Designed miniproteins, single chains. Designs and how they scored, part 15

Each design is a single chain, and the fold is of that chain. pLDDT is the mean over its residues in the fold that is shown.

## One batch from the design tools (miniprotein)

Design m496
Fold by ESMFold2-Fast:
Structure m496 (fold): chain A 65 residues (1-65)
Amino acid sequence: RQKVREAQQEIAIRVANNPEGLPLSKLVEELRKKGYSQSTISQALNGLLQAGVIEEKNGVLYFTE
């Protein structure tokens, strides 16, 4: 649970810092390098997408808030 929250903050910051769009594959690779599991990354992404904080279009993430 704690790791999911940390991953959500990491994702939100990274997407917000790339207003032109951040490829999902690049985000996953970067978070994997930081020691997050695929399950944690998936849960964090789903939470942010469900909350409308980020959007996905054709495998690219955009910040909405």
Scores: mean pLDDT 81

Design m497
Fold by ESMFold2-Fast:
Structure m497 (fold): chain A 69 residues (1-69)
Amino acid sequence: SMKEKIEKEIEEFVEKMKKRIEEEKAKNPGELTAEDAVEMALELAREEKNEAALKALEEQIEAAQKAKE
């Protein structure tokens, strides 16, 4: 189904992001902010043309902004 395909694409993207964040932490310990992580995720989603991941990230950003008031 389309839902299963989207979930798999997001799961694969999340695994890539975890690896990317760990690599950046190793290079610049203590300098990686939450905003930097979000920018990295958006850039990776755009580079891979992963529309499902990009949409999920945009929804999470919007939800976080609403929670922040």
Scores: mean pLDDT 72

Design m498
Fold by ESMFold2-Fast:
Structure m498 (fold): chain A 94 residues (1-94)
Amino acid sequence: MVTSEPVTSEEEKERALAAAQEGLVAAGFPAIELRVEDSSVERITIDTEKGPIIVYRITHLDRATGEQREYAVVVKESGEVVATALAAIRKLAP
């Protein structure tokens, strides 16, 4: 089963953003500062035979460019980051 919930805890939101930044740098992407106030975070829980997998969907607005970017961070129940990906880029009209 898949369950999707908005992240309302600022502490959990900050942890998800930090994990995304570290994962992107490790994957060779440029270091980008993901700010809590410019980001929305959704927690998606996927049940598997080996336990639940959590995917954080992060939508971040770059204030300088007006560009909205969506990131996905895959985390085990233990808090270990498994994968980070840039899922979408879209330009908002000025």
Scores: mean pLDDT 71

Design m499
Fold by ESMFold2-Fast:
Structure m499 (fold): chain A 82 residues (1-82)
Amino acid sequence: SELEEQVALLERLTELYVRAALRAGDEEAAEEIRRLGARLIEALRAGDWEAAEAAAARMEEVVRELAEKHPEAVRAALEEFR
């Protein structure tokens, strides 16, 4: 189903960025990304599109900041994603 495919993709992206943050030594970003990923998936499964949109927007902000602070860690994680 479309929802299952979207959830699987979000789980993989969340894991990717958590790994990037941990490699960079940014445990705060890793924890924030985990929480936002879980919240986004929960909101999608509940059909709470407003909550899903809010979580996705915040995740984008955190990921952007991570890439700005630790571009090499993010690049390495993306390469391992294959």
Scores: mean pLDDT 84

Design m500
Fold by ESMFold2-Fast:
Structure m500 (fold): chain A 70 residues (1-70)
Amino acid sequence: SSQVQQLVQQSEQLYQQAKDYLKQGDIDKAQQLVDQLNQIAGQLVRLGADKEAGQIGSKVGELQDQIQEL
């Protein structure tokens, strides 16, 4: 669906921004983007896009691990 495609594209942009903020040491901004990624993953689950939601969940886990090391 168009909504699933839009949410996936938005999640990719947020993921890239979160990685950039972590590179700069801006944990607060990275965490805000992780929270937004979790919201998008929840919306994808509600739409039945479990695979796409799972992919975002994996990216969130990667970002959270990086945050814990800072």
Scores: mean pLDDT 89

Design m501
Fold by ESMFold2-Fast:
Structure m501 (fold): chain A 90 residues (1-90)
Amino acid sequence: SMKEIEEGSLMLRAMAAALRGDEEEVRRLYEEAEEKGLDTRYVDAGVMAAAEFLLKSGDLEGARKAYEILVELSKDPEAVEEAKAKLEEL
């Protein structure tokens, strides 16, 4: 469906923005998701995927920034608590 395509696009765009540490772009993607009635958890998933990629690649500062973006901007308590737990391990 169109909604599924837009949600997939949100996830990939969020991942790309988080890989760059672009907090303002991630914020805009949460706003876009809410305005369009899309599931903001796809933005959470993109940011989390970026953080995991950065962590596995040895970019600890990039990973920290991506998890911090999640803590500051996500409205999903589960995503926030997962990101906080990851930050404690860094």
Scores: mean pLDDT 89

Design m502
Fold by ESMFold2-Fast:
Structure m502 (fold): chain A 71 residues (1-71)
Amino acid sequence: DAAARRARQIEIGEKALEYIKEYVEKKDKKAKEKALELLLEEMDLRGDKRSEEEKEKKAKEIVEKEIELLK
């Protein structure tokens, strides 16, 4: 099932990027929230054992970095 898990991780990551792009283009706060939710789901699929607070902080960092890169 390693291939199936990897495919899900890639799909979720791509969808998160799509929501970040939508936030940059349309200023839709819901899109930013969706991207954060998807990044947290991807972290859980990777077996990330950090605290919920640390995972949320990291997800926010990733979103902010991607926003800067898309500008």
Scores: mean pLDDT 80

Design m503
Fold by ESMFold2-Fast:
Structure m503 (fold): chain A 62 residues (1-62)
Amino acid sequence: ATLTVKDVIEMAKEKYKVDLDEETAQTILDGAEGLRDALGLPDSLLRKIAEIYIDTYVTYEL
């Protein structure tokens, strides 16, 4: 995968206007990578999976 913690932080900031700490961003990345691996999804979907995790976090945790 080519997605990094920094990419997750930037996605949250640009799309949701939310400042994630590195620990939260790492948790989102780990979740997205875990789902990708469990379902055999291509790396091209990793960014979309991470966006879904960010959306869920913003909706239910904030």
Scores: mean pLDDT 78

Design m504
Fold by ESMFold2-Fast:
Order: structure tokens, then sequence, then C-alpha cells
Structure m504 (fold): chain A 79 residues (1-79)
């Protein structure tokens, strides 16, 4: 369980880096694709946890996603 969550976190970080890279380059389409994949990975990771852990994991995921989306949007507007 924890090992699967760790793999999901690594994938989410890689996707976040891709989203920020595309945003910095002015590539809205690439940014949106990376964010969409990040959302899917995060949602699947949360659903794979026991229900008692899902609430905390969902809040952590939503906070991370919001932070990535805000940073990517800012970089895209500056590009």
Amino acid sequence: MKEKLEKARKEMRDLADRALTHAAAGDREGMERAIEELRKVGEEAVKSLPKEEQEKAKKEYERYLEEVEANAQRLLEEA
C-alpha cells in the first residue's frame, strides 16, 4: 500500500514538472495534458487506499494539485 502511494507521488511530481516546463514555454496544450494526467494519477492513488486513509490523502492530493495548477497558470501567463 505505502509502496504504491510512493510510486504515485513520484509520478505526480514528474507530471507536475512536465506541466511547469510546458507552461514556462507557453505550451498551454502540453500543460493541460500533464495536469490532466496528474489528476488521474492522484485520484487513482486516493481510491486505492483504505477508506479511513482516503480523506487525508484526498486533502493532500487536492492541495498539491491546486498548487501545481496555480504555478503552471502563472508561468503560462508570464510566457
Scores: mean pLDDT 81

Design m505
Fold by ESMFold2-Fast:
Structure m505 (fold): chain A 86 residues (1-86)
Amino acid sequence: SIEELIARAEAYVDAVEARLAAGELSLQELIDQLMQLGSMAVSLAALRVVLKKEGADPDLIARVDEVIARLQDLTLRLQARIDELR
């Protein structure tokens, strides 16, 4: 379901945030996560457009918007960490 897709994206962001905070990500893992977050951001942005067009539940749209915002913040944090390790 769409709700399950959003919940999985939320859980994925939670896991990456926790791993980043723990300092356990290697340079290659940081790059791999950056690429994965980029792919997720594109998919969620497309989903957001569809949900708004179809008049979906505002709470569901709000969850997608929150995940997109978290992905943007996390991307900047991963990029900063990569720059430290170069």
Scores: mean pLDDT 87

Design m506
Fold by ESMFold2-Fast:
Structure m506 (fold): chain A 78 residues (1-78)
Amino acid sequence: SPELIQTLQKNFPVLKNLDFSNTEQLQSAVTLLQQLADSAYEQGAYNSAANYYYHAGQIQKLLNNYDAALSSYEQALE
């Protein structure tokens, strides 16, 4: 949705110039957010990690990767 795209770009400056019609760029954004989430989790920044996992799930949902989105949301709940 346009609101989801605006929220992602607002909360993550690295996604500001992302082309949301480009599947490869969306997949790269998921990989980046998951890497940021893992790094935050390893540093004990659990709220930041949860936020990154949650938004990775939102992009997976845009890609219709519902199983991957569910996995990202489950990581966000930890």
Scores: mean pLDDT 75

Design m507
Fold by ESMFold2-Fast:
Structure m507 (fold): chain A 88 residues (1-88)
Amino acid sequence: SAAAEQTAALTAQAKALIAGLKDKGLKLIEEGKIEEAEELAKKHEEVVKEAEAQLPSVTDPVEKAALEAALPVARAAVEELREAVEKA
């Protein structure tokens, strides 16, 4: 259905953005910009936390399904960045 296609597209876009932001953080660490990587991880944590808090109030089924699929991936990416910063 069109709704299922829209959900898949939004989920894929969200996951791609999450992966890109994680890669940016890891690149900052490799470049010795640890403080910038830490700030990026903190900013991502805030965004994920806000999205998780908003999830119960999301009424649009397409948006809700996309958030439900993307949020665990976003959480894992933030945890990977925090762990990488800690090791740096």
Scores: mean pLDDT 83

Design m508
Fold by ESMFold2-Fast:
Structure m508 (fold): chain A 95 residues (1-95)
Amino acid sequence: AAERGNEYAREAQLLARSVLAGLEFIRYLEENPEKLEELAKALGISVEELLERMEERRRRAIERAREQLELAKKYGADPALIEAAERLLREVEAA
């Protein structure tokens, strides 16, 4: 059965949704620079360091989502689950 592939496809979807939520938050911070400064101050780091950490975490999450999608394809996941994961990753790339 393709159970393992389906699990990978679901994981790819969850990771992609997490990235989309993070990108919405970054857009909010770009529209509200004072909030970005407050957040960095609360964390005890510079605005530049905060943005760098957020970008690296986003890049790692996207890479993991792509890896999970490739494993889903390799292990014969349901085509509908693969399509849903691919659609979410396209939304990430378009954001």
Scores: mean pLDDT 85

Design m509
Fold by ESMFold2-Fast:
Structure m509 (fold): chain A 67 residues (1-67)
Amino acid sequence: AEEEARERVREKLREEFGWTDEQIASMEAVAARYAEEKGEDPETGVRRLWAAVARQLGLDEEAEILA
């Protein structure tokens, strides 16, 4: 469910906004590093980023799954 929700967000970023795989990977890496710097679990930071991006794209069901 979470992985499928993330993949829907990735597809929308690629198809509608022209994001590259490198840009998507960089976004995840930055979120993970920022979470670590704040003393939070990196996976939690990445999940929170994906939920926020899903909401920005109007993918509300995916955002609920990822939150």
Scores: mean pLDDT 80

Design m510
Fold by ESMFold2-Fast:
Structure m510 (fold): chain A 75 residues (1-75)
Amino acid sequence: MEDVERLLKIAAERKKQGYTEEQILALLDTSLSVRVMGLEVEAELFGIPQDVLEKEIKELQEIYEIVKKEVKKMS
């Protein structure tokens, strides 16, 4: 939840730099995908329990969903 404010601030800064809404949303989708992949790799490497991994992925997905909805409203 605290990461929502940070991502929204970054999105607002990118918009000021001339990024379109579509470009910002595409970057958010790519960022989420890379971060989920990183969590899966760390879970395999360090033996993190599946329930912990699923919780972390869900929390991350919820953060990005909130940010994406707010970015769409910023237009």
Scores: mean pLDDT 84

Design m511
Fold by ESMFold2-Fast:
Structure m511 (fold): chain A 94 residues (1-94)
Amino acid sequence: SGYEQASEAVELADKALDMAKSGSASKEEVSELVRETIRKALEAASTGDPQLISSAIDAVRRAYDAASMVGDKETAEEALEAGGEIADRLMKLL
């Protein structure tokens, strides 16, 4: 269900951001968490529920910050693209 995916996306994004801020993890470890966050956020947004879409946007934004902090430009761009897809889903509800 989208509720589980949204919750997991937020938790993974927070973990990735904490690891990026603390410097306790490799760039590769942070990037893997960011990609998992993107996947779960897109799944949550696919439900069309505005609250889940909002949670998905927040998760992807934090994932973008984490990827940017560790200097993974490619993964940061993936997060930005996912954010655009999620925003498009929100616009279709208006």
Scores: mean pLDDT 85

Design m512
Fold by ESMFold2-Fast:
Structure m512 (fold): chain A 117 residues (1-117)
Amino acid sequence: SAQELAEELRRFAEAIEKKDIKEAVESFNRILDIVSSQVPLEKLVPAVRETSEAFLTAKNDDEKLAALLRGAADLLSLLPDPRYQEAARLLREAARALLEGKYKEAAELVRRAAELL
């Protein structure tokens, strides 16, 4: 549900502030689980593959967190309703902020995405 996605995005924001890769991965997997209940596998597979490749080839924790944020944005973009497109946009902005070392800004952008849901 939208509420469950909002709660997982709030957990993701907390993981960014703590620089907790494990918690970020767990939040991403829960987002994937929620989205997979509403989206055909054929649309999910490309997003999951791209996210996994980016995560595994990441040179540091910031790149790993950014890969998960972009992956979450791609997953949300598969859902109907313009609010998910706006949430995805904020998550992509959060990934950019995170790669610039702006952890607090990144977390606040993820929380703003959650508020849209």
Scores: mean pLDDT 89

Design m513
Fold by ESMFold2-Fast:
Structure m513 (fold): chain A 67 residues (1-67)
Amino acid sequence: MSDEELRELLRKRLEEIEKEAVRLAIEQGPEVAKQYYEEKLKELIEEVSKEYGVDPEKIKKMIEELK
């Protein structure tokens, strides 16, 4: 997998997580949304690292760059 393909995958997954977090913030409040976002971000890093054999630190840096 190229770095460009990995960035596109991460961008799509982050967009989905952010949409759900915004929905949770409206329905259940910002505290629940923050917990959901942090948990899902951690899960995303672990899943992508395991699935594609990519260093978790590299995934973390890419996510930070996409902000």
Scores: mean pLDDT 82

Design m514
Fold by ESMFold2-Fast:
Structure m514 (fold): chain A 73 residues (1-73)
Amino acid sequence: MDIIKKGEEAAKKAARETTVPPDASPEEFQKKVYENSLKAALEAGAPEKVAKELAKKFSDEMRKKLLDLLRKS
């Protein structure tokens, strides 16, 4: 299996499982998603540069989703 794809799956799962306090800001949520996704991607064997890109991608996506939800509410 492609190690990059395995890293993506691990990072995405970690991002989905990331929880924050109810009063957390979008920035705090983004940081937690980044941290969890980075750790998961590295543990799955993704190269450091790829793991960082994956963590940033998923943290940015989750932040945007949260901001969109807050604007719509």
Scores: mean pLDDT 78

Design m515
Fold by ESMFold2-Fast:
Structure m515 (fold): chain A 85 residues (1-85)
Amino acid sequence: SAAEEEFRRALGELLEEIKRLYTSDLSEEQRRRFLELLRRYSARLEALAAEAAATTDPAEREKLFREAVEVLREATEEIRELLAE
């Protein structure tokens, strides 16, 4: 679906920023904040995945994928901000 394709694209963008963090010299404070970011966004994505698995309505599933795309974009931006510090 279009939303699944957008999700894969957003996930790819997130992974690129994580790769940039991996190759950067992070302070201990930046590493701690990154781990907090991972925990928070993983929890949000897991909640959306559970809702998607529980629904039989294709329109509701599509909406949940769009919400997941927004979560991924938020995570990507927050990682970019962390890198810019």
Scores: mean pLDDT 84

Design m516
Fold by ESMFold2-Fast:
Structure m516 (fold): chain A 60 residues (1-60)
Amino acid sequence: MTPEEIKKSLLNAADALSKTHSKEEVIEAVKRAAKALAAAGFLSEKEAEEIYKEIAEKLA
């Protein structure tokens, strides 16, 4: 699984959550998911930070 595939999955999840949750709640959920994937070895910590920041910027 590539970082780009992970980013797309998290972006889709963020879009779905944004219909029923606040922006702050969605950003926090995405941040937690990205950090969990980094801890599991699917992403570096830097890649996880870049992905959640990109999604947060899209929601801003």
Scores: mean pLDDT 80

Design m517
Fold by ESMFold2-Fast:
Structure m517 (fold): chain A 84 residues (1-84)
Amino acid sequence: TNLEECAKQLEKLRQKYYPLVPQDQHDQLDQYLNNLQQAAQNNNQAAFEKYSEELAKFLIQVLGEEHTEPIVQDLFDIKVACFG
């Protein structure tokens, strides 16, 4: 199901970015990931796209602009898993 695959891909995103994000920012990362999961569960693509953009901006600010392309690609892949 889309929700099962979506949840798996969100967990992979957490595993990828958790070691790259400072420990004091983990709660904020968890909040964005939770928002994406809830939007997917509610089949709310507009909310998902909003939270995805907010997460991308957060990760770019924390990790640096050199990470923009892989961050944008990862979030696109998550959207496809959740709504594709």
Scores: mean pLDDT 87

Design m518
Fold by ESMFold2-Fast:
Structure m518 (fold): chain A 99 residues (1-99)
Amino acid sequence: SELERLRELAASAEAERRIEAGRLVLEGMDLAARGGDLEEAARLFAEALRLLGRSDAAEEIAEMFREDPAEAARYIAEKLPELVDAVRLAGWVEAERAL
């Protein structure tokens, strides 16, 4: 099954880094959605990008997220598909753990 395959991949260092990056993004989005500290949310986004080897984008996206989270989300979808994939993977892992 897809969930069994994802669980096996999670054991690898590469998959684990992607899952971790996705969780940081989800945590930052949740914090922003609750009207929390946008500076902390921006820090979580920057750390996720660094885990994916995108340190070049980390500071820029963090600043965009502090100013306008919706604009940051559009930028990620357009220019950083790897981060979107990381979020999807993290969501699947959480879904399996909830089953």
Scores: mean pLDDT 72

Design m519
Fold by ESMFold2-Fast:
Structure m519 (fold): chain A 93 residues (1-93)
Amino acid sequence: SPLAPAPSPHAREVLELVGEAQELLKKAINGEISIEELKEGFKELLERAKELLEKTEDPEVRENLEKLIELLKEVLENPEKVIEEGKELLAEA
């Protein structure tokens, strides 16, 4: 590619949201936070992701935010199942 587009400032915000989601899941899997605390944190991340999606026109950032929103919604639908699956993966590692 003769010209790489400049990285969107919003791309960093997406990475921060992903990192926060991973940290909350890890804490829930380890029993450091409750399922209700996990749900509250994920609802906040979902709102932030939706707000960022409305502010950005970068197609890659938008695609990544849409994928993140879908994953956050899936965890919010079945948080107990996600935690149980995470515990099984951690025990096998």
Scores: mean pLDDT 79

Design m520
Fold by ESMFold2-Fast:
Structure m520 (fold): chain A 81 residues (1-81)
Amino acid sequence: DEEQERLLVTTVYGLLLRLEGVSDEEFLEEAREVQRMNLEELEEYLEKLKEYILENRDYLLEKVDNPSHRELIEETLKLLK
């Protein structure tokens, strides 16, 4: 399900940015930039997010202790494998 994959990928990416200490202002600026993307740009952006999540999977699994967030991360990683 492409819509579910998009939602999971963007949610996990948001969690990763928060763990990296990205400010709310910087997060909102990126979200606004994404809102201006056409479908082709959005697809390329999502592929980059998938790569970034996979590169940081061990870090995510070590640092996230919230059970709901951990479940989302594990579900997302299963979709990307």
Scores: mean pLDDT 80

Design m521
Fold by ESMFold2-Fast:
Structure m521 (fold): chain A 79 residues (1-79)
Amino acid sequence: SDNDIAIRILEEALSKETDPRVRHVLSRAIELMRAGASLDEVIQAAEQLTKELNLSGRQAALVGATMGIIEIHLHVKRK
């Protein structure tokens, strides 16, 4: 399913990340996806957590890039 693909991408990102705040955002995204949340809901939650945790440009960019990779994968699969 689309959620299974998203979870795999998030788990790969989490396995490579050492920043505990970024790991928290990625872990929360995985939990939401496992609960059946839409990609849009997960992106909104990740953006809100990024703001609340005051993530730097690098950390924020990594979260955004991970979500972007998921979006590309889901779009390519629909074509």
Scores: mean pLDDT 79

Design m522
Fold by ESMFold2-Fast:
Structure m522 (fold): chain A 67 residues (1-67)
Amino acid sequence: SEVYEYIKKELEEYSNLEEESIEIVAKLHAAMIEGDLEKALEYAKKLAEKLNLDEEDIINMIKEHFE
């Protein structure tokens, strides 16, 4: 998916992306495609913790996608 590749590239540019993080991003993307907001938020929070990002910012981005 081009969207997945774009997000991956952006994360690599702004912060180092490890193999574990790539797997979490893939799971997050799958949850977003399925419309499973709860799972998407769960994986987004895990990714934010690994990348030392603010969870609130990530939550807002995910919610915007589902609206």
Scores: mean pLDDT 70

Design m523
Fold by ESMFold2-Fast:
Structure m523 (fold): chain A 61 residues (1-61)
Amino acid sequence: AEVDRVLAEAKEKLKKYLSDEEINKLFPEIRATIREALAQGLTPEQAVDLAVEKALELVGK
């Protein structure tokens, strides 16, 4: 439930930099990054920022 909310927020931020098609390709990796961040005790805001950074790194931006 919380992972899905954080994932939706990460997607909205990523739309500024990436197309919906690029975001969809990265979806499993973004979701995994968010799950791991939250499991390690990071806040939802920190999880969003980390997921955005990771996604941009993966597309070479």
Scores: mean pLDDT 80

Design m524
Fold by ESMFold2-Fast:
Structure m524 (fold): chain A 68 residues (1-68)
Amino acid sequence: GMQELADEALKLAKSTGNGVLYDLVGRAVTLAVEHGDEDSLRRILDALKKSDFLSLLDIIREIEEKYG
């Protein structure tokens, strides 16, 4: 379910060792889960798996603008 996607994204974000990135991902993941936005969760997870931090930050910004 969406919580399993959220948990995987948070584990990957934590593994970067970047606390600021972890906090940003945590907030975006929480907003996406609360709003049932599974597509945004999958996009976050895909960007983290690819270490595509530019796309990740763009996705986080989109979520914050939509739900924040």
Scores: mean pLDDT 89

Design m525
Fold by ESMFold2-Fast:
Structure m525 (fold): chain A 99 residues (1-99)
Amino acid sequence: MKEQLEKDIEAAMVEISIGVSRTTVERLVREGKITEEEGRKLIELHRKYVEAKAAGNLEEAIKILREAKKLAKEAGDEVTAETYDKQIKALEKKLEEKK
């Protein structure tokens, strides 16, 4: 039970990283660096990821993160892409344990 707190903190840190990306996307749209359509797509993928993870649908969550990682790489955001990659690997490991 006490060890679960450490896992919860690590999960929260990843969610915070995704939240920062959303704020950055909103700023980039406002500055005209990406289109409103591109910004809306990224925010939608972010929401779908959170919903899939909350539902325990790890396969769907992995699929969404792979799409988000591709978009981050295309935008030149290597830090966000690496964050998504780490999360994908963590979820793939979890999916293998599910049996």
Scores: mean pLDDT 66

Design m526
Fold by ESMFold2-Fast:
Structure m526 (fold): chain A 78 residues (1-78)
Amino acid sequence: AEKGKEALEQVKSAKTPEDAAVATGRLLGSIAEEAPPEARDVLQKAADEAGSIANQNPGLEGAIKAAERLYEAGVKAA
């Protein structure tokens, strides 16, 4: 949980798309590591929704909003 929050803060503080991608990867890794198998469907739907957010909001703003959606789902799944 704490590692996911830290990764989200890193996405929010990213100055480049590359930094945001690295931080998002860390967030996804944290969610996958801590989430129970029963949360798989919920997390998949959150990933689909995050993808839609990123498509509607290109650049760093979209990456941050998508990461926030994934983090919310991860917290609820844990």
Scores: mean pLDDT 73

Design m527
Fold by ESMFold2-Fast:
Structure m527 (fold): chain A 55 residues (1-55)
Amino acid sequence: MKATFAAAPDTMSEEARAILARMLELIKKNLDTKSTAEIGDLTLAEAEAARAEAA
């Protein structure tokens, strides 16, 4: 196992998977009504909120 500063993010924690699942649901819910750029902004906001909740 390599414990380096630049270790590849191949292994995801359970928390990271939960955050991604929330982002994917948000994308799917807004795909019909919003543009890709707007969905990108929403997923970034959701990721920030989820990180704040996890902290």
Scores: mean pLDDT 65

Design m528
Fold by ESMFold2-Fast:
Structure m528 (fold): chain A 70 residues (1-70)
Amino acid sequence: MTPRDYLAENLRKLGLDVKPEDSEEEIRKKMEEKGVSEEKKKKVEEFLRLMRLKEEMERLGLEPPDYTEV
């Protein structure tokens, strides 16, 4: 499972028809088309940031930090 697969799965749970191949720009377009609230947009941006961090860590061969959501 790639970070993009994980992101797409979570966005689908929010009601967005997102594919793992979709870029951040395409995901943002789909949010605008759907009329997603600002609160949900912030949640999506958080997932995008975590995905980018994980991709960078994997690219550098580093272990990503443990993420615990409270």
Scores: mean pLDDT 69

Design m529
Fold by ESMFold2-Fast:
Structure m529 (fold): chain A 82 residues (1-82)
Amino acid sequence: MSIDDPEFQKEIDDALAKIRESVLLKTVETSSADKIYDWAESNKDTLSPESLKSYKEIGDYLKQGDVDKAKEIAKKHVEKLK
């Protein structure tokens, strides 16, 4: 909900972005590529086409065993969203 304080609104937005980043990074670290693909498909109704593409790229890196690169893509994507 919007409130009458831009500084506080920014703090809330930053906290939400951090939560989204934390959830996504944990999912990337603990999931297989197939689970990331399934997760992206399950959320495609709430994700933009660009977001969906980013999740598929994360899955591709996990499929290759490159967890670090998958996490970097996930982190950049979440930071770009909010």
Scores: mean pLDDT 70

Design m530
Fold by ESMFold2-Fast:
Structure m530 (fold): chain A 86 residues (1-86)
Amino acid sequence: MAENLAKREALRKELLANTSEEVKARAEALFREFVEAGLDSVQATQALEERYADLPAKEAAGDTETVEEAQLEVGLVRMLLEEHRR
């Protein structure tokens, strides 16, 4: 399992390093919004999924660029939520 865990950590760091500053800023702002609202990691994950519930429909409609940016933002928020979980 060590190889799998190390690769997941490398991908997480790569995602953070290669994501645009604007997408990072949006992800950090949304993460802060959830924390300030007092949401735990489960509640924040549900709120995140509700906020982006239309992504599968947008992908089916061919809005690939919008979906790709939103997926990066969602990935970063999930990463921040995991790191904040104590």
Scores: mean pLDDT 71

Design m531
Fold by ESMFold2-Fast:
Structure m531 (fold): chain A 73 residues (1-73)
Amino acid sequence: SMEELRKRIEKELELGILLLELFINRDKSKIPEVEKLLRELGYPEEEIEKLKKELEKIIEMDFKERSEYILKR
């Protein structure tokens, strides 16, 4: 239905915005919101857990470590 499609698109946009905000602001408090949206979008728990661990690592890295982590992976 169009309503289901709209809700999915809205959640995907929210996810993109949260990820961008998390990277720019290094705001670890946004990780639970990302997890919630990933579950609502139907991502497997294994993928959510993996992404959560990667996000936590990236947030805690300094500029040099973050650049090396992102560019080499």
Scores: mean pLDDT 77

